# Designed miniproteins, single chains, continued (2), part 23

Each design is a single chain, and the fold is of that chain. pLDDT is the mean over its residues in the fold that is shown.

## One batch from the design tools (miniprotein)

Design m4823
Fold by ESMFold2-Fast:
Structure m4823 (fold): chain A 95 residues (1-95)
Amino acid sequence: AEEDMTLYRPDELLLELLRKVGEERETFTLGEVFGAMLRYVGKEKLRDPENPRIVHVKDTPLGEILGVDEFDITDVSGIYERLRERLEKYGERVE
């Protein structure tokens, strides 16, 4: 499963964030959730203006989802681990 074709069902908090960026599905791959999170960061202008690698999420829904006040957007593995805590495994699909 190197391509991570696993489908997850987000919890209510994560699902609300996904809906705010136009996602209408009930199940997502980790990559799809990560992509939607990046769209949310861009839409809400959460990146630090002097260091765009740093995302400020204190007192935001994304901060509640990840359990942090800020994070490095290039720490993909750390973000994936935090996102998985908000996701329930639904199934596996292969195209």
Scores: mean pLDDT 79

Design m4824
Fold by ESMFold2-Fast:
Structure m4824 (fold): chain A 63 residues (1-63)
Amino acid sequence: DELLKKLEEAIKNGDKLEAAKIFREILEKVLTDPEFAKKAIEFFKSRGLDELAKIIEQILKSL
């Protein structure tokens, strides 16, 4: 997924503003697309971004 890869790139580059904007877009998509939410969790876990995966899991549990 292009959004997930863009977030990874922004994090690698240390661009905190860009990373925050992209993560917000990911969260908006997570709320409307359960299959994307699962994909995002798996992607973040596979890339060692466990805290981001945990945030999405917590949001889904709150729905």
Scores: mean pLDDT 81

Design m4825
Fold by ESMFold2-Fast:
Structure m4825 (fold): chain A 90 residues (1-90)
Amino acid sequence: MAEELIEEYREATEKLIEAEKAGDKEKAEEYKEKLKKLEEELRKLGPEVLLRGYEARLELAKEEAIELGMPEEEVERAYEEALARARAAL
């Protein structure tokens, strides 16, 4: 049931970004721990499933980083490199 875990990973990432935007350090730590556990479960299902989860996470993080005023060119480059590394690991 990879799709369910990928969706949970995406939602946890979204909630982490929201907590960080709000400055809620305690809630941010909670979602970071949840993400670690979900990533371990995705990894057990195989590299292709982990990559799908990673792609969903990167899309959300990229959009929010740009919205927060981070340099768009640097954000785009960092996420593109991270995605390329993940793909190369397959």
Scores: mean pLDDT 77

Design m4826
Fold by ESMFold2-Fast:
Structure m4826 (fold): chain A 60 residues (1-60)
Amino acid sequence: MWDKDGDGVLDADEVKELLESLTGETFSDSQVKFVIGQLDKDGDGVIDKDEAERMMSHLF
């Protein structure tokens, strides 16, 4: 993990890695964009770390 991205947002690559870690499955770019679209209400293609933490909370 790189500290340079520590400004509170996750891009598509980071979301993909998070999803693959949570599910143990490989995700396509289209699947990642679909998940971002569900969490990103603004439609800008990124999600906040807070939104990612909420997604993780639904797993546990």
Scores: mean pLDDT 66

Design m4827
Fold by ESMFold2-Fast:
Structure m4827 (fold): chain A 55 residues (1-55)
Amino acid sequence: SMEERMARAIEGAKVFGGEGGLSAEQTKEALIRFGGMSEEEAQEAVEAAIKAGAI
């Protein structure tokens, strides 16, 4: 589902940005390149991770 896909994208953003120490822009690129996310999906996931305090 779209909700499950977005939840996985947010978790990926937390891993790349929070645990991996990547910047918000680098995290977005990683989600697109390795996660198969669209630019829009990656941006939403990064914004959600920032709001959650993970990045």
Scores: mean pLDDT 79

Design m4828
Fold by ESMFold2-Fast:
Structure m4828 (fold): chain A 109 residues (1-109)
Amino acid sequence: SVKITMPKSVTVKEGESVTLTATVSDPEAGSLPFNWYKKKEGEPEQLLIYNNSTLAPGTPSRFSGSKSGNTYSLTIKNVKKEDEATYYISLVTKDGVVYSNGTKLTVKK
């Protein structure tokens, strides 16, 4: 079974850039397709990025996805207060889709 590790929480100042990182325990997982999601309390889950780097409809251009080896990254430039949310990654494996527990992003002034 594939395991995904993310920091529980990250804090960033409004207007700065932040990179949220997911590490996959299996090195062979570095070739797996991945998607990034955003979840706010009281709102539906939002797809941000699919097929590794493609922005989903409605995702601002300040968001980008990348990967290097077994490390998957979501970068948010010019962070805004409305970006405060929990961010998750999914990986498509041979045994099905695996989701991370996610990172809570806190935005400070």
Scores: mean pLDDT 83

Design m4829
Fold by ESMFold2-Fast:
Structure m4829 (fold): chain A 56 residues (1-56)
Amino acid sequence: SKEEANRLIKEIKELMEKRGMEELAKQMTDFLNSLLKEDPKLAAAYAKELLKRIKE
């Protein structure tokens, strides 16, 4: 859902910023928000996969 995608994007941004990747966090957030406007389901799936990889 759009709400799920927004939540995941926020978690990604916060996690990356805490790791000192502020510039990359901004770029990734901009990309994911652009994707969210076109396909919320795909944005949620991509964000979920990316968050999983960041947590590793």
Scores: mean pLDDT 80

Design m4830
Fold by ESMFold2-Fast:
Structure m4830 (fold): chain A 86 residues (1-86)
Amino acid sequence: MARAIAFLEADDAEKAAEAMKKVPGVTRVEILSPNRVLVEVEAETPEEAVQMARDAAKAAGAKILHLLVVDEERGETRIVYDARPA
């Protein structure tokens, strides 16, 4: 199993959260502020988890700020996307 966690910016966090909850594979959606949302997805592979997170963001019209992927079988965490490089 793999998990992806995305930190998103949206014009309306409530509407974005409702749109993302309808995407298959989304396990958690959390509203962090009026324009910031966190989404978590689970899939069989890291590549599928990343794609699922991107699809959720697209469905919500949200911008990905940070995208992390966790490979549970290998115990590895990788930053896939960061809008604010180090």
Scores: mean pLDDT 78

Design m4831
Fold by ESMFold2-Fast:
Structure m4831 (fold): chain A 100 residues (1-100)
Amino acid sequence: SATRELLEEALRLLKRALENVEKNKDDLLLVESTLSLAIAGLSVLLKIAEKLGAERAAEVLREALELLVKASELARKGDIEGALKLVREAIARIEAALRA
């Protein structure tokens, strides 16, 4: 289904972002860039979900985007551990939606 494909791509994108942030916690510019690219990618997937009428995928992607925007704000303030917690929460929400 379109919903499954969109959420699986979002999950892949977020897991890559999580790994990059975890490996580069001391490189604030790289952390901020990684989160910005993840936000951009999720925004594209959300727009696709909305155009396809994939309402459940769109709902989950909006929730993930809100968490990633907050993660980016925490990272800019130097709270990398807080940012990582929110990225993991976004991953958990997508994984839960894929199991439903």
Scores: mean pLDDT 91

Design m4832
Fold by ESMFold2-Fast:
Structure m4832 (fold): chain A 52 residues (1-52)
Amino acid sequence: SDEKRQLLQESMTLAAEVLAMEAKKVMGFPVDEERLAELREREDALNAKVQA
């Protein structure tokens, strides 16, 4: 459905942000761990909606 397509796009955007923050963390840059956890939670929520 059109809604599912929109959710997939949002999920991909969130995944990209998580990946970027994880990469910075691995490279030793300071990262907001609380924000990273929040982004992961939002990603899981969106993925659940897509699968429903």
Scores: mean pLDDT 80

Design m4834
Fold by ESMFold2-Fast:
Structure m4834 (fold): chain A 77 residues (1-77)
Amino acid sequence: MADQLYQLGQQYEKQGNYLLAGKYYSQSGSEYLLQGDMRKASEYFRKASENYEKAGNLEKSELMRKASEGSERTHEG
């Protein structure tokens, strides 16, 4: 599931549909977080943040950036 969501995110990003790309990257990040894959969760939340920023949704961009940072800090512990 999570790998399919990231592939959808990449497809929408290539099409310039940054809102949907951010949504699918965010969902993929959440699934990896639930699986304990903190590195992939951090990477995909970062991609979601970048895509929400490009879409002009600064609030969601900030939320995803914080989620990425939290996942990375947990991975180090």
Scores: mean pLDDT 79

Design m4835
Fold by ESMFold2-Fast:
Structure m4835 (fold): chain A 104 residues (1-104)
Amino acid sequence: MSMSGREGGEAAAALARAGDAEAALVALERAEGSAAVAAGVLRLLARKEPEDEELRRRAELAEAAAEAAARGAEAVRAGDLEAAVRAAEEAGRLAEEGGVQLAP
């Protein structure tokens, strides 16, 4: 089963589009957690290999994906499901570019 970062973001966005705020919030919090763990690992690897620009880029993309998922979760809590959809889609795109898998 190949769950790309985009697929995890799309799953969260689909829940927000359906108006399922509780399921969307859970999916976005899981996506944030998985992206944050990946970002931490990639950042440690980038510090060990400072000449590896790709590891640094992947760490930055994973960090951005975690931030996008966190913004999505806050949008759900604020009742702004349209903003939550956009944030979930952004998190999925950033995770895909960074080679990071998001848990829905």
Scores: mean pLDDT 83

Design m4836
Fold by ESMFold2-Fast:
Structure m4836 (fold): chain A 59 residues (1-59)
Amino acid sequence: MSEEEKKKAIEEVVEYAKKLGLDVDEETAERLLEAFDWDVERAKQMLEWEAKYSKEAPP
């Protein structure tokens, strides 16, 4: 994976997390991507699962 692709993947994950209401920085996004072998779609799915907890949070 090129450095440009890595930067794009990190930015995409950070932006997606912000859209979901999650506070994820570039370092956290990079570690998440590393855990999923730089699969941006898989990383986004993980963020969606995390966001679901806030929707179902008890009072």
Scores: mean pLDDT 76

Design m4837
Fold by ESMFold2-Fast:
Structure m4837 (fold): chain A 93 residues (1-93)
Amino acid sequence: MEKEILDAIREAQGLLLNGATKEEVAELLRKKAEEARKQGKYELAEALEVLAEMYEEDPLASLHERLGKIERGELEPTPGEEVLLKIELKYKS
């Protein structure tokens, strides 16, 4: 789960660096969410859809900064951001 989310983030970053739009990246992430849903991985699918929404609304550079601030308690998460963090915490040892 965590690896799949991190892999999706890395792929999204690569696409943006190669000139893809935020909308194109969001579409890719929603496609990955649909595949996760077909596999019964509903929490992963929800996290990927939240990630897609964040990429559409926020600059890529701001996404990782916001997540770091939320973990440190410096910023309140949106409902979508909370889902993404919940997935990471569930698999954190």
Scores: mean pLDDT 68

Design m4838
Fold by ESMFold2-Fast:
Structure m4838 (fold): chain A 68 residues (1-68)
Amino acid sequence: SMAQQIQQILKDAADKLSAGTPVSDVVADMKKQLASLGIDVDTVEGDPVASLNAIGNQAGLLLAQAQA
């Protein structure tokens, strides 16, 4: 399901961050994977942390709605 794919993207992102992957690389990867699912996410140019927070919040909300 889309919810399972979103959850996999979030898990992969968390694992990469824990492994020391730069936030900008994680943001780019998440954006690419979500776009492949038809989910457009707005990012803040020049602010990887704000972009990560925006993507995480939006993906988390979609996942919560899909499980309701």
Scores: mean pLDDT 81

Design m4839
Fold by ESMFold2-Fast:
Structure m4839 (fold): chain A 90 residues (1-90)
Amino acid sequence: MAELLRKLAERAEELGEKTGVEELFEAAEHLRRAAEALEAGDVEAAIAHLEKALDAISKAEEELKDAPLEVQVEVSVLAIGVAVTLTSLK
C-alpha cells in the first residue's frame, strides 16, 4: 500500500508541474506523509493525510475545470486512487 501511495504522490507532483496548480503539490506531500505513516504502522495518521490529500485534489479539480479533458481525466483518476485507498483503510 505505501508503494501505491508513493506512485500517486509522483503522479500528483507531475500533474502539478504541468498545470501549475499548487494544491496538487499539497496533495503529493500528504500522500508521501500517508505512505510514511503506513510504513510506521500509524493507520490513523495515514487516514488523516489521505483525507487532506483528497481535499487538496478536490480543490485542484475546481481549478482545472477549464483545463484540457486529458488533464481533467488525470486528476479524476488520482482522486479515485486516493479515495479507494482511504476506503480500504477504514
Scores: mean pLDDT 84

Design m4840
Fold by ESMFold2-Fast:
Parts: sequence; structure tokens; C-alpha cells
Structure m4840 (fold): chain A 75 residues (1-75)
Amino acid sequence: SKQEELRKAREEFEKAYKEVLDAFLNGAPVDELRAAIEKMEEALEKLREAGAPTFLVDSYEKFLEGARAELEARE
């Protein structure tokens, strides 16, 4: 069902988001940070496909833009 798809997408997204936060806060190596960002980008696309509210998806896209800029500054 769409509800079950949204629930699974939400759980995967929350895990990926936490991994990105932990990587930034713990000063993870660039490669680990990049992998975490890519995983969160994939999880956000699944969340969008599952019908998450547009305003939430847009907010997290802006977060990922900031995360990408910080990653580039650390290279």
C-alpha cells in the first residue's frame, strides 16, 4: 500500500539523515561524508516517490545543497 511504502521510505530516510548528521558532527573523512550524503539523496528521492509532503522534501533538498557545499569545501 502507499501508506506502507511511505512508512518504509520514512524509516530509511531517518536512518540516512542521522548518518549525515553524525558524519558532520564527528568530523568523518570526506569519502565517508560523501557516501552518507549520497545515501540520504537516494532516501529523499524514495520519500518523494512515496508521496511525502512537497514542503518537507524541498526543505531537505536545501539541507543537502548545504551539505554538498560543505563537502566541496573539505576536498
Scores: mean pLDDT 85

Design m4841
Fold by ESMFold2-Fast:
Structure m4841 (fold): chain A 82 residues (1-82)
Amino acid sequence: MNPELEEKVRKIVEEILGAKEVKDDTNLRYDPLLGADRSTYDKLVEAIEKEFGIEISDEEREKITTVRDLVAYVEKKLAEKQ
C-alpha cells in the first residue's frame, strides 16, 4: 500500500466525518459512532474524485465499504491512468 496515498485518503475521510482519527476497518457506509451514513459517503466519494481526478461508478461504490477498500480502489484507478 502507498503510505502517502493512504494518508491523503485518511485525511479526507477525517475531514468529511469530522473524526479525529480513522482506522483501516472503519466502515464508511454506516458507523453510528463516527456519524458515517449515506450522506457522508456521497460527500466522501465526491471529495476523493476531485482530489485524485478519478470517477467512482455506483457499481464500484458498492464494493467500497472500509477505508482500506477506498485506498486500494484509488491506488488501482491511479495505476490504470499510467
Scores: mean pLDDT 79

Design m4842
Fold by ESMFold2-Fast:
Structure m4842 (fold): chain A 65 residues (1-65)
Amino acid sequence: SLEKDIAVAMARIAASSVGAEVKEEEVDGKLKLTFYVSSDEAAKIFELVKKDLEEAGIEGEIIKK
């Protein structure tokens, strides 16, 4: 959907701005984005991004390196 496409695009822009790695997967027909972050500040920001993604029907996961 357009809402999902926008949510993914915004998440990728956010990841690029802080140098975070993004992995995109489809699990049981549901889209999942995993964010690899290197700081506590980035992890806090991506918790908000994860909430936004979940409201759009996309699964989010954050992994601190």
Scores: mean pLDDT 81

Design m4843
Fold by ESMFold2-Fast:
Structure m4843 (fold): chain A 68 residues (1-68)
Amino acid sequence: MPSQEETVELMRIMIDYLRQFEGMPEEKVEELERLLEENREAPAEEMIKTFVEKVEELTGIKVTFLPA
């Protein structure tokens, strides 16, 4: 189980990566940053799951950071 610090770092890495993805408008990148902030109090596992699902929906790409 990743620590909260590791979870935040992973999400920031994903956001940075998505900024370079031309198919992703800046508005959606900001949405991901807001999602991170809103789920800051959630357990790390739940934060990651929510973030990954949002990324998959926005990019149309299957993302598997943590196999369930």
Scores: mean pLDDT 67

Design m4844
Fold by ESMFold2-Fast:
Order: structure tokens, then sequence, then C-alpha cells
Structure m4844 (fold): chain A 77 residues (1-77)
């Protein structure tokens, strides 16, 4: 779990250093989180992550990169 979160934090930093917009960072970080969760914990956990992202978006809340990492942690617990 902590290794997945560490990799996502590192990916976030890389994307920020590349000068990408917050929206682009959220998109790419969500993709990375889905791939990591599926590989390390299985498709069911990756699906839970996707559902949490969809719920947040449907509430009209702006997703931040930090939100993506928090959702990944929540479903990986």
Amino acid sequence: IEEIIKRLEEKKKELEEQGLSEEQIVRLLSKEAMELLAEELGDEVAQKFLLEIIEKVNKGEKLTPEDVIEIARKVAE
C-alpha cells in the first residue's frame, strides 16, 4: 500500500515539474493509479478506485492530484 502511494506521490511531482496543468495531472495520475492498483491488488480494487473517482466528479467537486492519491489510499486499505 505505502509503496503504491509513494509511487503516485513521485509521479505527481514529475508531472508538476513538467509544467502540466492540474487537470492534466489528475488525468494522468488517475490512469497511473488504476494501473498500479490493478497490477498490485487486482481488478476489484482498481474498480473501487474508479467508482470513487466517478462519485466525486458527479458531485461537481473539482478533483485535485491530492484527492486522487487519497482515493487510491482509501481503496487500497
Scores: mean pLDDT 80

Design m4845
Fold by ESMFold2-Fast:
Structure m4845 (fold): chain A 72 residues (1-72)
Amino acid sequence: MIDPEKAREYLEKGKEYFEKGDYEKAIQWYVKALGYDPNYAEAWEHLGDVYEKLGDTAAAEGARARARQLRP
């Protein structure tokens, strides 16, 4: 059910779309990464970054707060 390797692959896919400026697709891939590993702090951080690019400050802050909670 949880698959950290697949979560990592999907995070890298999301990063590719983020670099292209396709923030909607970046979100889709980051959400899929979190579907494989919901405790993947790096995926939450990247999700926060993309929400900030879209102007959704509340969603960005929520995602970043989640990432901080998941770090040791």
Scores: mean pLDDT 84

Design m4846
Fold by ESMFold2-Fast:
Structure m4846 (fold): chain A 70 residues (1-70)
Amino acid sequence: MDELVREAEERARAARTPEELRRVLEELARELKKLGASDEEIVQALARAAAPHGRDALPVLRRVVSETVG
């Protein structure tokens, strides 16, 4: 789990567009779901991966959370 989040953080930091960031977060959420992570764990991991972008990541983060946590 921690390794997936770390790799997602690195890719998120390299993301140059909201769409690139969205794909990184969607992939992370999908992989965590496959591993049986709880909704709370997924939200926390997505927030960590998006952290390098600060407030600029909030719209993308909200969309991905809404799509994966239900």
Scores: mean pLDDT 79

Design m4847
Fold by ESMFold2-Fast:
Structure m4847 (fold): chain A 71 residues (1-71)
Amino acid sequence: MTFEDKANEVGEKAREAALADGLDEQAAASTGRGARQTYALNAVLNGEDTEAAEKILDEATKAALAEQQAQ
């Protein structure tokens, strides 16, 4: 699997755990995105898969800023 695939897996597991804890789908999706970003951040801090991890963080940040600017 690529690093991106693994980050997506971490996010999906966090989303499933949030749903099991009784959160709705939107809150669970937000939890999953947060876990995916945290996984990428930890990889950067550990000096592992830094290019792939930085890409995930950069894309997430740009998407969030673009949506905020559009609103």
Scores: mean pLDDT 78

Design m4848
Fold by ESMFold2-Fast:
Structure m4848 (fold): chain A 72 residues (1-72)
Amino acid sequence: KREEAVEKIVKEAEEISKLPEEEQEKIEEELSKQDSEGAKLALELVKAAKEGDKEKVKEIAEKIVEAIEAAS
C-alpha cells in the first residue's frame, strides 16, 4: 500500500513538472496559501519535480505518505 501510494504521488509530481511554467507557479501559489503540513510537503514536492530531482521527489513523496498514515 505505501509503495503504491508513493508511486502515485511521484507520478503526479512528474505530470506537474510537464505543465507550462505559468501553471506550475499557480499551483505553488495556491499551496503556499494553505496553512498545513501537507501543503508544505506538496509545495516542496512540486519544486523538486520542477528541478527534475527524482531522488528528492521520491523522498518527499514518502514523507507525504507517512504524514497521511500518521493522521489516519
Scores: mean pLDDT 77

Design m4850
Fold by ESMFold2-Fast:
Structure m4850 (fold): chain A 80 residues (1-80)
Amino acid sequence: SDVIARAEALFAEYAPQLSPEQQAEARRELARFKEKVEEINNDPSLTPVQKELLQLVHLISFEGELYVLVQREKRAAALA
């Protein structure tokens, strides 16, 4: 899946900026994203266009979660 490949690429890009604990949280968010993509793909009430748009919305939300984790790490470092 294009969106799953993009999410995995985002995880790989952000992971080096995260602590091991936050990498584990990011992996859980990636797993949730993959589950959501499967839910969307299996929803018979959605058109192909609606499925693509919803997957993109969730991809943006996933990148936002990765960004929040990086900002938490930077804030913790700044307070030390």
Scores: mean pLDDT 86

Design m4851
Fold by ESMFold2-Fast:
Structure m4851 (fold): chain A 68 residues (1-68)
Amino acid sequence: MITDEELDAAVYELKAAVLLHLARQGKATPEDIEKALEYAKKAISLRPDDKGFRELQKEAEELLEKMK
C-alpha cells in the first residue's frame, strides 16, 4: 500500500528527474534547474532515507553551479 507521503515524494522525484533530463540536453533554464532542486529537496523531506532523491539534489546543485 502506498502512503500519501510516498506518492507525493514519487511525484516530486519525477518532476525533478524530468527537469534535470531536459537540463542535460540544454533545454532547461537556470530557473528550471532551481525548481528541480526544490522538488528534490521536497522529496528528501518526505523520504530522507532515499539515496536516489539525494543524487537528484546533488545533480541539480552541480548543474546550477556550472551555469554561474
Scores: mean pLDDT 80

Design m4852
Fold by ESMFold2-Fast:
Structure m4852 (fold): chain A 80 residues (1-80)
Amino acid sequence: MSVEEKAKELVIKAARELMDAAPSLTPEQLRAKADELIEKVEKELRELGASDEMIENVRQALEQLRDYLIDVLKARAAAA
């Protein structure tokens, strides 16, 4: 598998884990879990020889997913 294919697999696994966990977490807990997963994915990609650009793009994608899920949880909490 190419580094690009491995990166996609890692992103899919991390995204799945965040999406599965999100309904059971507070926004603060979800942020902490997402940040931990992002750090792990970045480290693994760096060890695989991924470019800094690829690592940055993956981080941004996971951060966007994190922020989206946090917004969803906040919207649920704020529902009148």
Scores: mean pLDDT 81

Design m4853
Fold by ESMFold2-Fast:
Structure m4853 (fold): chain A 80 residues (1-80)
Amino acid sequence: MEELRQELEEEAEVVSLAAQLVTLRKALSRTTDPEEIEELKREAEELAERAEELAEKAKFPNIAEAAREIAEEARRLAEE
């Protein structure tokens, strides 16, 4: 049961990170304000760092892979 709890917790974290990535992408697509873009890119950088940490620490390969993909996309978003 403890393994199931850990898996659900890691899945919840991945889902949260994925939702944040979608929100940031939509916000960036809607704004042309340089200050807003800078703030959103900073948020994307923070999201990438959190996703990278989860990818490294995740016990379940599918969760680690999903977190790695989120990290890569968030890094790309921060650089655009």
Scores: mean pLDDT 81

Design m4854
Fold by ESMFold2-Fast:
Structure m4854 (fold): chain A 61 residues (1-61)
Amino acid sequence: MSPLEKLAKEVAEVAKTLSEEDQKKLLAVFLREVHRYDRGEISLEEMIERVRAFVEELLKK
């Protein structure tokens, strides 16, 4: 499994535990960071770190 596929699976599993509003927020952030990576604006590692940081923030609240 690629790092991107692994991250996508992790995001999907977390999304199942969230409200519809927070699930939409998580999906929006995930797609935004994937787009940044795809455009060469950030590294794969930075994309993963940013998505995981957002997940942690959502789960804390």
Scores: mean pLDDT 81

Design m4855
Fold by ESMFold2-Fast:
Structure m4855 (fold): chain A 69 residues (1-69)
Amino acid sequence: MEEEKIKEEEDKESEKFKEEFLKEYEELKKKGIKLSDEELLELQLEIFEKVAESERMKEIVKRLREALK
């Protein structure tokens, strides 16, 4: 497995994550909603799951969810 290809997939997912997170954050800010640390972390995980295309990113999200149970 090529490291370069993995990094490219992660970079694309990171960019998509930033776009989706900013979009969701702007909507919440517009509504004046304040999230708790738990809610903010859950939102981040949901966005990661939504944009995750690589097996590595999906594994990271899975591990984070397991750590939060």
Scores: mean pLDDT 70

Design m4856
Fold by ESMFold2-Fast:
Structure m4856 (fold): chain A 85 residues (1-85)
Amino acid sequence: MPQPELSEEAKKKVEELVKKAKELTKQADKAAEAGDNKKAIELYEEAERKYREAARLAEEAGDLWTAGVLEVAAAVTRTVKKNIE
């Protein structure tokens, strides 16, 4: 059966978490470029956590497709982190 779409309030919360994750990823990329791998790793870990929080919120709201997309974003962030460890 089709699942209910994410409510506007839940969409806003997911968007806020995704925006924070993207900002953390930009800061992590900048730290890695500067050779500060320790700081970059910490920032990528924070970004991964934000993507996973957003995915869980989407799943709880019944939007399994958005949850899947955000889990992929978290996995990509984790892979980038491992490449600089």
Scores: mean pLDDT 80

Design m4857
Fold by ESMFold2-Fast:
Structure m4857 (fold): chain A 67 residues (1-67)
Amino acid sequence: SMEEIEKLAEQAVRRAERELGLTFSERGRQAFKDAVRTYVTQNPDTPLTDDVLRVLAGFARRVDERE
């Protein structure tokens, strides 16, 4: 459900900040959550590994830094 996907996105942010030492601006956090929601929707049977979270965080940072 959308509620479950949103919870996964919130958990991914907390995991990225607590376990991976990543920091986000408010805009970057939103972009990261959007990327996580898209990833989970497209890959429902694939777990969110630390490597996947790092890639999604990098993607979100690039989106946040676009002029």
Scores: mean pLDDT 77

Design m4858
Fold by ESMFold2-Fast:
Structure m4858 (fold): chain A 88 residues (1-88)
Amino acid sequence: MSALELLERVRALILANPAMSEADKERVTALIDELAEKYKEGKLTPEDASRAAAEILTIAGPKLSPEEAAELARLLAGLVREITKEYE
């Protein structure tokens, strides 16, 4: 799965969550847009991806079911892995 595809799946999961406020959804989607832009410019590092993943989990994690939180963590871990492979 590509890094951009993983970001799209994270966005879909966040936007589908009725327990998240519109402000929290906007914050998370802004982070996703920043990561996507950096990736397209060839500027996204594994460190940047890891920091953003941690921030997204901090914002969204408490508002997700355990199953949704596990899926979010899986998608974000997949993103960091794909960026790490491209950086090596």
Scores: mean pLDDT 83

